# Designed miniproteins, single chains, continued (3): the designs that were tried, part 105

Each design is a single chain, and the fold is of that chain. pLDDT is the mean over its residues in the fold that is shown.

## One batch from the design tools (miniprotein)

Design m11626
Fold by ESMFold2-Fast:
Structure m11626 (fold): chain A 70 residues (1-70)
Amino acid sequence: GPARVVYKIDTGGKTPEEASMNARANADEVRAVLDEAFRRLQEETGVPEHKLGYEGKYEGNTAILTVYEL
């Protein structure tokens, strides 16, 4: 099946709204996690970056980033 990787980031927020706000305030850290996820999936699958997508969601204090093969 298509390759995917999931990363979880503790944002320090107590609600999904606070988690989203904190993730935006720490945008450089969130981008670094995304860059690492793309890099690892490319290394594991050989799929080039332009064939990878990502999605994000918030659950409580956690930002969940999914990187997947298109």
Scores: mean pLDDT 72

Design m11627
Fold by ESMFold2-Fast:
Structure m11627 (fold): chain A 70 residues (1-70)
Amino acid sequence: SLERARQEAADRGVDTAHRLAVEAGLVDASTEPVNAVMRVLSLAVEGDETAQRILDRAREVSRQTLQELL
């Protein structure tokens, strides 16, 4: 279903943002995914280029996942 595809795309985007944020040292591996995304978003709004790149990559992964499931 379209709802399932959207949820899977969102989940992969969040997982990507969390993984990249841990790799960049912005959060630790024990940080919950939603908190990791909120931290990355906050840093990007403050002008952190690394955080912005993480968000851009997560959005691209989500977009590609939707395209694969269509």
Scores: mean pLDDT 86

Design m11628
Fold by ESMFold2-Fast:
Structure m11628 (fold): chain A 82 residues (1-82)
Amino acid sequence: SEEARELVYGMLGGLASASGGTLKVEGNKFTATASKKALSEAFGASAEKVGEGAKKGIEETTGGTAEVKEEGDKLIITATAA
């Protein structure tokens, strides 16, 4: 839904903005990429915990799906709006 899409955009866009990362939007698919160090500094938690929190928030709040992947010093969160 459009409402679910807007909520995913807000969540991942917020993470990207806080960490100086990037957000890519392709229809109902969202990909946020951020430095693990920047995420940890922005949120006071490990990047892995921040990513898992975002995944859980997206799945529980929007009914969409999310996946967290670590690539080197980067964290990548991919979400699909329902």
Scores: mean pLDDT 82

Design m11629
Fold by ESMFold2-Fast:
Structure m11629 (fold): chain A 105 residues (1-105)
Amino acid sequence: SPKEQIDKLIKEMEEAIRTLPPDEAAAKVRELTTQILTMLLVLANFYDFKDWKKFQELVEKIQSEVDAVLAALAAGDRETALKHLENVKKIIDELYDLILKHQEK
């Protein structure tokens, strides 16, 4: 399912933060975030999701938390980066659920 693929990409971000040098981890986080946001946009269009204001608000929250992950990595603080990644996951889960609930009415 698309949710399983998104969860896999989030797991790959977590592993990158834990194991890679900070610059490589940052590059991987940016790459995987772009893939997840693209998947969410495709899903929103496929399910005819119309609450684009809420979509934009949640995407902006995801971007803000990703910026915090990147800042923590630049500071060498992997634990803070992982805490912000947990926030990224929660917001992604919220947006995914909203898109699917729209389909269910």
Scores: mean pLDDT 87

Design m11630
Fold by ESMFold2-Fast:
Structure m11630 (fold): chain A 88 residues (1-88)
Amino acid sequence: MLLLDRLEEIIKEIEKGNYSVEKADFLAAYASFFAKMGDYHTAARALHYVEEMKARGIKLSPVGEIHYNEALKILEENGLKLEDMNLE
């Protein structure tokens, strides 16, 4: 699964302090994709790192904001809250 491997690579770079708008947008897109596929845990994990980057001043592109909001809405509609999930 190339998508999941790419997600892990980006997370490792973020954990090293390597932040960018491109990485945030990519994680937001992945969160939307996995949420739509019913993989809510992977979607929530991607959103967790988007929130960490946003807290550090990274701004999503307009397309990234759409993906971010879509993923949040899907999780919320399925009774899931990011704060209640283990998202290491």
Scores: mean pLDDT 80

Design m11631
Fold by ESMFold2-Fast:
Structure m11631 (fold): chain A 55 residues (1-55)
Amino acid sequence: SRFRVGEVVRSKVYPFIEGEVKEITPDHVALLSPKGYILYVPKERADSEPWELLA
């Protein structure tokens, strides 16, 4: 599944990696966690690993 800004996603590999997609760049995807911190996922991991769409 391709990420879109505004979607809420969770990693199927690492369930602690979850959040609203705030930014997509060539090198990373930025997720705002439910606890209010930003997670930076490398773009290659975002594109190759399985993710669950929550909203």
Scores: mean pLDDT 81

Design m11632
Fold by ESMFold2-Fast:
Structure m11632 (fold): chain A 89 residues (1-89)
Amino acid sequence: MDEEKIKILEETINLAVEKTGSANTLEEIRKQAKEVIEYGLSKGLSEDEALAAAASGAYLAGLLSGDPDKRYQQFKVGAELARQAAELK
């Protein structure tokens, strides 16, 4: 596995945590996740890798949240993106 790809994947996951975690609505979480996916694609990730990175970051941001509503919204978007990634295989 290319070490450079692993680094880009980790950077994309961390960006997803920051961007989706800072969003206050379900619509804004989806918008920020889309920007993170576009970032990952621009850095050479495949579509399924970029979706999986954004899904992982959204889920992690949910786990780090003390707000149950925020956690549910993050998990919902994370699950939607993970399903999209799985359907590409």
Scores: mean pLDDT 86

Design m11633
Fold by ESMFold2-Fast:
Structure m11633 (fold): chain A 61 residues (1-61)
Amino acid sequence: SMSIDQLVTFIRALFEHERDFTPPEELRRAILDWAEKEKLSPEARAAVEAELDRLEAEYRA
């Protein structure tokens, strides 16, 4: 299984790749839907949501 550090790195790479093609709100929904289907632990899901919040704030700045 993916470590939290690997998961955060993956989410960052995916966000950077998709941010110019997909609205942030749609990208967030897609990633969180994926996380639910993959049955991520509550800790892993929280890390994903925190990283998305951070990336979205940077994108809006």
Scores: mean pLDDT 81

Design m11634
Fold by ESMFold2-Fast:
Structure m11634 (fold): chain A 72 residues (1-72)
Amino acid sequence: SLLELLQSSNENDRLNAVLQLLGLEEVNEALLEQALKKLKSPDSRNYVEGLVRKFAKPEQKERLLAVIAKVT
């Protein structure tokens, strides 16, 4: 489940949980922010930012990038 992946000690599991959240029709900003804070590696965060810039729906792109910026 998504919650199990977010609670994993493995960075790849936590990254997969963030990717699953980004695949939803409507992304909850607060939940995404909490999930991004579970990522320990800057590389994981940079990977997520790259995917959002390339594949996010236009109506969500700026909003999602703003959430990612908060988790520096």
Scores: mean pLDDT 78

Design m11635
Fold by ESMFold2-Fast:
Structure m11635 (fold): chain A 67 residues (1-67)
Amino acid sequence: MEEEIKRKAEELKKKAEDLFSQAGNEATQLIDEGTATGNQELIDRASQLAKEAYTKANKLKEEADKL
């Protein structure tokens, strides 16, 4: 049982890192496209995506730390 809890914590931390990395790449692409086309909505979307991913990643890490 303790080994399963530790594995779950490691899985949550890895998911948090993967989520943040993927969202960061997508946000960068949206910012580049928004800047090139003058589309503020794409830039705003990228900012929201990055903030949401950061918040979710932090929650997953906090949950893992409580295990």
Scores: mean pLDDT 77

Design m11636
Fold by ESMFold2-Fast:
Structure m11636 (fold): chain A 75 residues (1-75)
Amino acid sequence: MSPAEQLLAEFEALLKAGKLTEADVERLIARARTLPLPEAARLLHRMVALAQASPTTSEALRARLAAAGDEVLRA
């Protein structure tokens, strides 16, 4: 698997289990930012979409992911 696919799989597993924490979100954002910019942007956009579709994700976590995606697009 590519690093982006591995990060997405980890995010989806935590989200499905209802175990996604602020620490997990920050760790995943930091790791996503190590990827090439277009790949990082696509990964963060996908994470935002999945979080918005999930009833177990807090509004604060959704807002943080959206902000990270916007920050990457402005770089």
Scores: mean pLDDT 80

Design m11637
Fold by ESMFold2-Fast:
Structure m11637 (fold): chain A 73 residues (1-73)
Amino acid sequence: SEEVEELIERLKKAIEDGNIPEAVRIATRLAEVDPEALAEFLNSILDTPVTVEQAADPDVARLHVAKIVEKKK
């Protein structure tokens, strides 16, 4: 969907900018709208696999996004 595509692009930009609060906000929205797309995105970057069920949990989504931003520093 267009919303999911826009959210993924915004998430990429927030990660590039090191903006943890914005990245977490977008990841939380993706977890609500399309946890499968969020899981696919996280699995493209993280060494440990993330399930769709884990991506659907906002707390788990926040944790993984924060780890990605920290790795970029």
Scores: mean pLDDT 78

Design m11638
Fold by ESMFold2-Fast:
Structure m11638 (fold): chain A 93 residues (1-93)
Amino acid sequence: EDEENYKKAEELIKKAEEAVSRGDLETAIGYLKQAYETALKIKDPEKRIELLEKVASVAEEVAWRARQQGRDDLATEAEKLAKEIREEVEKLK
């Protein structure tokens, strides 16, 4: 179960990173939200924190890129996602 959720979250993060690379920031946010939900299901706290931190980092990258493109609504959505994940990580420590 944990191994399956870890692998699924890693694959979703990879898909988000690929979407960012091609400029598809909306698709990237979609994958990041799915990765966040999947990572929260991981029972191993070290693995859960590791994946949540990766999702937050990619969300921060999406927010920066969206801001540079003048896509302020998308940037705000990505910023809120990153903040929510960072707050969840602090709660788990």
Scores: mean pLDDT 87

Design m11639
Fold by ESMFold2-Fast:
Structure m11639 (fold): chain A 109 residues (1-109)
Amino acid sequence: SEIDELIEKIRNSTDPLEILRLLKRLVMAATDAALARDIDTLEAMLKELKEILKETTDPVVKEALQIVIDTVEEMLRLVKEGGSDTELVSVGIGGVLSIIGIEFDLLLK
């Protein structure tokens, strides 16, 4: 699974900028799972991301992980409530744009 490969890369990376790039890719993969109405995949992602967040000490990575968690939780809510493809894509775009903002702040410090 692309999601499992991305999560493993995030676990093994020590570079905040690399982690942010992987998290953007993970939001895109989560959007695809949400569009497929794959609740099991989204729930598995949330569990893994929450465990990674507990072990994370870098404040920038914590902020980005929380954005991804919030994004996937909103996708899960929308999927369970019969949300539209447009709503799911909008949530995914919002998550990616939020991470891009953090990435730019990190690069411009």
Scores: mean pLDDT 90

Design m11640
Fold by ESMFold2-Fast:
Structure m11640 (fold): chain A 60 residues (1-60)
Amino acid sequence: MAKKVTVKAVSGEGKVYESEVEYTEGEELIIPGAEPGTTYLVSVFDEKGNEIWSGQYTAK
């Protein structure tokens, strides 16, 4: 039941990452290409471009 979402992530250093990922509701969001151990301000958009979630994410 994964859906495609667009993730925009900004680190405290000002690095910006944008990626389309599969996301299942209730699971941990994983951002491909994010630097492990870095905390990002993340916004998640659905296929229509509506923001469905925002918050902080620490990459693994």
Scores: mean pLDDT 71

Design m11641
Fold by ESMFold2-Fast:
Structure m11641 (fold): chain A 74 residues (1-74)
Amino acid sequence: MEMVKLSPEELAEAVARLEARAREAEEEARRAEAEGDYIKATAYLFLALAYRVEADRIRETGEADRGLLDTIRA
């Protein structure tokens, strides 16, 4: 991974974006479950968990993968 050290402002922004994406994934999981698509719902729940775990890691280390930063900014 290409790790980038974040400024306090960049860290706050990255964490906020990851938490927003986690909430979006949780909402998509709820919609998929309502539609009876349990495979899609499960995939979105794992995605939401991954975003939350990464947000916690960034808060702890002050570093993020560049590819991840580019992805969450898109």
Scores: mean pLDDT 81

Design m11642
Fold by ESMFold2-Fast:
Structure m11642 (fold): chain A 90 residues (1-90)
Amino acid sequence: SNRQQGIRLATQGARRLVQGDYDGAVRDFEQASRYFRQSGDYSLSSAAYGAAVSIRAGRWDDAARHLDRIADMTGSPDVRQAARVARQRA
């Protein structure tokens, strides 16, 4: 489903963020946001888009907040780890 594809992409983006691939992470979170929007999950769509914008801008505190929201809603440990890494860069 669109929601499952969004979660897969958010998890992939989180792993890329932890590995230092910020451009890849931004692209994955932007795609995740589109899939979440298509599934009607506007809260996850907003959080994924916010993560992408914040990472691109180097706003690491904002990125961590958006990643924490995704982790809370999806239960993804990879996204939770990405939030911790983002907070350490702030």
Scores: mean pLDDT 92

Design m11643
Fold by ESMFold2-Fast:
Structure m11643 (fold): chain A 100 residues (1-100)
Amino acid sequence: ADGLIGFLERLKEIAEKMGDTETARLLDQAIEAVKAGDFDKAIEYYAQAMRRMADRMGLSEEVKEKLVELLKEYLRALIAGDDDKAAEYLKKAAKLMSEA
């Protein structure tokens, strides 16, 4: 849990430094959901935050949907402690962003 919370807190700090208060709020809600053991809610808030970040990058709707789905699977893998699966989804997300 601590590693997952630290990851989400780091993303929240980045959003705050960028002046994106709504993305930071969604990440804070994801952190609270993790603390409550509500991992489905945590994934939902995280996905909303990542969709907002993708919107700011000017990505097409198709690329945004694919990216958000990969990042949701990444967070699911982190929650499950499946580091190999998490690394695979993160690689796919990074490749999609580099090709956009």
Scores: mean pLDDT 83

Design m11644
Fold by ESMFold2-Fast:
Structure m11644 (fold): chain A 140 residues (1-140)
Amino acid sequence: MEEKYEELKKLFDEMVKILEDYLAGRISLEEATDRLLEVLKKAVEIVSEIFPELKPDLDRMLKRAEEAKKAGNYEEALQILLAIARVISEFLYLKYPELFRETYLKLMEVIDALEKRIPLSDEVRKEYLRLWLKVRFLLG
């Protein structure tokens, strides 16, 4: 189990680097979206093994991000991926604060900076809130 948590921390650090590179203009929106999708697929697989109850919702959101990307809607795809990253990092931090506090705070800093530039659509916000409500219920 500890090996899975260390792997998740490394994946979150990779997400932070991708988002920082995009915010600094070092990579394109398309490249940031592609890289973030690949990292989040791995993170979702690990989270789904630990919390199987989240798998159907996370898989649905990942599929939607892939479909938005295929349609050329990279901004929508990125918004969905940021919503997934926010929910899983918040859930892990609330469940295991001593393990995920530093990782969560660093990830939230770059997500918040990005959301000021690319505000969430009402549709993505609604899906985020639905998943967050389910996570809230699982926390008790």
Scores: mean pLDDT 83

Design m11645
Fold by ESMFold2-Fast:
Structure m11645 (fold): chain A 92 residues (1-92)
Amino acid sequence: SVEEYTELFLKLIEKGQPSVEEAATIYRAFRDDSTRLDAAKALGMALHKAGETSEKFIRSTVKGLARLAGVDKSEWEELIKAALEGFEEASK
């Protein structure tokens, strides 16, 4: 769920390093079509909660994770949009 992924991302942002298991969970979430948008939205929400204010940084972070997870470039704009929507939602 978006909430579960948001908690995971926030925890990882705060501690600065994922475990192998946490990294695998993130990569699977972005790789799987059924969870991909939820994971991207959750990342945006977590970045807002962590105090990020830069749209450029959010875009760069989403692209980096999508690339590492092996997501097709054609999907990246949709993931960026989902993350920005999550960021905006968390600001309310």
Scores: mean pLDDT 82

Design m11646
Fold by ESMFold2-Fast:
Structure m11646 (fold): chain A 85 residues (1-85)
Amino acid sequence: SELEEIRRRISRAIGETLRLVGESADYLIQGRRLKKKADELLAQGNLEEAEKLYAQAEEYYKKADELAKKATALARRLNAEVDAL
């Protein structure tokens, strides 16, 4: 039925949104840990190693942001689809 098809689509969209949010959170946590380690290395005078970890943390933050934007876009599309019922 049409209602069963709608339920399946909504369920899949929710699952995908939650997956993207989870992956974004994982990258944020990893980025934060790398930044903290870089700060510790900088305090020890290991500038070269600190700069490498800061760069890696920045890359993880960019990945987290991209995943968060995708999750937001999916949530907006889901809301529009529900509003069109």
Scores: mean pLDDT 89

Design m11647
Fold by ESMFold2-Fast:
Structure m11647 (fold): chain A 68 residues (1-68)
Amino acid sequence: SSSQQELVARARAVADQIAQLIRDGAPEEEILARVRELLALVDQLDDASAAEVQAYWGRLWAAALAER
């Protein structure tokens, strides 16, 4: 559905922002604010869409931590 596609796109964008904040060594409070935003978006997704976003986030998280 278009609404699920829009939520996935927004969740991926927020995940990219979180990965960049981690890479830049941003304060934990800024990272956590974006993580809360991502979790709120994921809560609105069906199981398949949520799994897709979680897999995407896992890849970004691993890459960002490696460059810290």
Scores: mean pLDDT 83

Design m11648
Fold by ESMFold2-Fast:
Structure m11648 (fold): chain A 88 residues (1-88)
Amino acid sequence: GLENELADLLTELLKKEIKEKGADKVAYLIKQLLLSKGFPEEDADKIEQLIKKGQIEEAAKLIASLLVSKNPKFAKDLLEALKNLLKE
């Protein structure tokens, strides 16, 4: 479904970004992005902690679940954007 496909693509994107920028920087950027989109601070903090611990699949699954529940249109638009980005 949408949530599982988005989680898989987010896992690949997060792994790539961590390799290029480091886990601490990626965790910080993802937290700031989630807060800017109106996600609760508690959820953003949990995702930051998971990324810093190297639990990337778990972080991606939580991000996907929150996006689908809070803003399903944005989740769908993001899935299509990530599919296009990862095909290059």
Scores: mean pLDDT 82

Design m11649
Fold by ESMFold2-Fast:
Structure m11649 (fold): chain A 63 residues (1-63)
Amino acid sequence: MVGDRYRVTHDIVATTPDELTLKKGDIVEVVEEGPDSWIRVRTEKGEEGRIPRMALVDSLEKL
């Protein structure tokens, strides 16, 4: 998973300051896997933050 790239297929809205808001069509790279049902991703613009791991199933398409 770390190093894998995904296209966002559904908008993801941050609920805390350390989460990322992502829009459909954004490309993200997984930079860290967390133990508490989250992953840390980086956008092509260089922004980093946490998203829910469930987004890998519902809101992200593997490239």
Scores: mean pLDDT 79

Design m11650
Fold by ESMFold2-Fast:
Structure m11650 (fold): chain A 55 residues (1-55)
Amino acid sequence: MVSDRELEIAVLQVAIASYNAANRNTSSVAKLSEEEKAALKAKYEEYVRQLEELE
C-alpha cells in the first residue's frame, strides 16, 4: 500500500520534472508572457518546497 505521503512525493517529483522539461523547450517558454513565466516559476518553487517538507 502506498502511503499518502509517498504518493504526494511522487506527484511533486513528476510536477517538478515537467517544469524542468518545459524550461528546456525555448520555443514553448518564448510564447509565454512575463506574468505567465513568473507564475510558472512560483508554482515550481512551491512544489520544490513541498517536496522538501515531505522528505
Scores: mean pLDDT 71

Design m11651
Fold by ESMFold2-Fast:
Order: sequence, then structure tokens, then C-alpha cells
Structure m11651 (fold): chain A 62 residues (1-62)
Amino acid sequence: APDDALRGLSPVEAAAVKEILTRGVENTDYEELAKKYGISVERVKRLAERVKAWADAAGLET
């Protein structure tokens, strides 16, 4: 469930994860999201990796 991907995140990080889920990981510009949400590019990359791990476990394509 999407809620599992959002577990333990701040509201800003949760919003970034929702956008990654909506766009798909392959269509996500990490620098654009980092600037939009006021977080580091490295943090966006870690959130994208978290989304991939969740999607793989759920049997979804990203």
C-alpha cells in the first residue's frame, strides 16, 4: 500500500514520495524535486530508492 512507502517520513518527504509515485521513478528529476520541496538531492535519491523497494515488493512497475 502507498501508506507503507510514506511510513516515518516528514510531511515534506511524504509529499515528495507521492510525486515520485505519480510521475514514476524513471520520469523523476531529482534536482527539480529537491528544489521544490527544500530537501537535498541525495535525500530525494534515497526517497526514490525507497519507492523502488516498495514497488518491487508490491509487484508494481515504476
Scores: mean pLDDT 75

Design m11652
Fold by ESMFold2-Fast:
Structure m11652 (fold): chain A 107 residues (1-107)
Amino acid sequence: MLEKMAEAIKEGKYEEAIELAKEFLRENPELARKFAELALRGDEEGLKELVKELLKGKELEEETIDLLAGILALVALILEAERGVLPKEVGEAAKKALEALKKGPPE
């Protein structure tokens, strides 16, 4: 799953990467909780470390790991807000950040 997300990111197919992230995190609710918790703390290193652990030693470019961590974190925040675990406002903020990310990283 993460490998397919990484390929979608490299091809600029951010909507595909987001849909894959939603599917993955819905099937792994404990991971969704971890990603949301790290995102709320602003723990960027923790997010990247978790992505690297899930890749099981597969080397990806740092930019791809950063985008994977960001997409997974934002999707996790949206899913946890939809479940009523987080405030609705957190999910709405994450949705806006995800829409900005679809346009490419800020230049």
Scores: mean pLDDT 79

Design m11653
Fold by ESMFold2-Fast:
Structure m11653 (fold): chain A 85 residues (1-85)
Amino acid sequence: NRERLDELLNEQVFTEELYRELLLLVGVPEAEIAALSPDEIRTLASAALNGYADNPYDVEEMRRRIAGTRRRMENGIRGRPPLPL
């Protein structure tokens, strides 16, 4: 749903529920999202948002950023995620 994605991208504050919705709208399967921890959801959604900031309206760039970040997580990169809040 393109209209819902446009509305979501204009949100000033992202909750965990909005991060999950963003991943779903960009094409991450619901079953895969259900298997992710809250920290993993936030990390993948942040990668997608950074992709959108760099290339507005390029949903394929958002997908590439998610896929790349997920591949790094699955391969066990050393260290914790660099975004402490």
Scores: mean pLDDT 68

Design m11654
Fold by ESMFold2-Fast:
Structure m11654 (fold): chain A 81 residues (1-81)
Amino acid sequence: SHLDKIPDTLEDLMAMLAELLGIPPSQQNYATIRARLQQAIATLRALLTSPSLSPAERAQARGMLALAEALLARLDELAAS
């Protein structure tokens, strides 16, 4: 069901964000990290439009969206320095 896909998607996004947090930014990887963060943000925003999310899944998705947006902002600051 669509509900069964939401936990898997959230788990995959959590793993991606954890991986991105561990990567030291460099000029060679900035574009790749930025693209992945932008894709995660787009996926989380799309997921949050679903009426099928449980309250717990919605809270998790909102938290992950906030984290991804904060990471993107920090990456842009590092790229500018």
Scores: mean pLDDT 75

Design m11655
Fold by ESMFold2-Fast:
Structure m11655 (fold): chain A 54 residues (1-54)
Amino acid sequence: MAARIAALEREIAHLEELRDQVAKQIQVPDVKEAALEEIERRIRALKEELERLK
């Protein structure tokens, strides 16, 4: 695979892991919701970039 595609896949995997950690570790609902929304937005943007390269 092209180096850029591999880098995007790795970054998406890292953010998905971060999302799971945030969901488990943050106890304050408003903070958790805001953090998860931001992470999911970043994952979506990276997946869109990955789709454009294929």
Scores: mean pLDDT 79

Design m11656
Fold by ESMFold2-Fast:
Structure m11656 (fold): chain A 73 residues (1-73)
Amino acid sequence: SNIDAARENLRIAEELLKKAQASKDKDKAKSLLGLARGYYGHAMHAALGAGDEELYKEAVEGLDRIDEELKKL
């Protein structure tokens, strides 16, 4: 379902974000943040398809967090 897809993509994005934050290699961190951004984007689209405003908000906030983390590198 779209809800299950949104939740799974959010879970993957959060794991990738945590790995990026734990990485001592800036290039590896940038790569992981780029992947996390993609998964947050997939979660956003799935949440829109489900009509789930809370999941949509979580995905958008995740995208904003990725952009802020990328600016720090």
Scores: mean pLDDT 90

Design m11657
Fold by ESMFold2-Fast:
Structure m11657 (fold): chain A 100 residues (1-100)
Amino acid sequence: SLERRREEASQILAQISAMLEADPELRAAVERVMTELSQRADAAVAAGRYDEAEALVVQAFRQAAAAFADSHPELSRLFAQLAELFPPIRRELRRRAAEE
């Protein structure tokens, strides 16, 4: 269900957050990898370009997964899972909104 996919995404985000809080160097490295795409996503949201913002967020997760594949394979796996969960959640939300 959509609720279950949202719950899975929230749990993965909580795991990532806990890993980054425990390791300030890793947190700084993740921020450096994601900064440009995050800034572009924020600009897209401010301009009402939500589909562009979604694509940029997914790209940021994939970029982080690739960047940490060798050094932090568990973090890489979590980011890869977020990238896969994010588009289906957004697509289902758009579908439900169109039916209402």
Scores: mean pLDDT 81

Design m11658
Fold by ESMFold2-Fast:
Structure m11658 (fold): chain A 65 residues (1-65)
Amino acid sequence: MREEAERAIEEARELFERARKETDPIKATGLEIRGVGLAVDAALALAKLGKPFREALAEAVKRAR
């Protein structure tokens, strides 16, 4: 569902924003890993709607940053 992908992108965006503001590199890396996981989940949701996975992943990452 597109709403599912949009929610995952929004959560990934919040994690990347938090990681950017985090001064501890280990904590920042943990937040980035979680953000990437959500971007992949969003890409999978978009791919189920007919988008090629590579295109869906690029879109999800671009919108989350």
Scores: mean pLDDT 79

Design m11659
Fold by ESMFold2-Fast:
Structure m11659 (fold): chain A 78 residues (1-78)
Amino acid sequence: SVEKLSTLISESAINSKDDFERESALLGASVLKVTTIKSGDKKGLEILSKKLEEASKNSKDADLSKYLRDLSDELKKE
């Protein structure tokens, strides 16, 4: 489900131990975004946007926080 995947991606982004794990989480977020938009799942877009916004607020990495916020804001425009 989009909810479970959004949660896993958010947790991976926040708790990443290295650049590879972080980049993998960000790639997963991008793929889930594209797939959810193409499927027309508006509820899934809302869930993903909210989870990414939450992850942005919980991230200690300023660049990661900004990226997740921008991605969340982009999803809200759909």
Scores: mean pLDDT 74

Design m11660
Fold by ESMFold2-Fast:
Structure m11660 (fold): chain A 66 residues (1-66)
Amino acid sequence: GSGAAGGGARGGRLDGSEAGSKAAEGAMIQNYNGGDEEEARKAALEKGASEKAAEEAAIGSQMTPG
């Protein structure tokens, strides 16, 4: 469904960047060990993590520099 975005504070790149980088590193390590980002996200959700954490990890992983 089409949702109107409030366009509020999208967090902070400084704040999100740090958390995103850490999440990306974790995801990369998981992927390197023999898994992909989707599996890591699913595992987190199944373990009882919230979708928010999974989304942040996915986004951070795409922002990680080479």
Scores: mean pLDDT 55

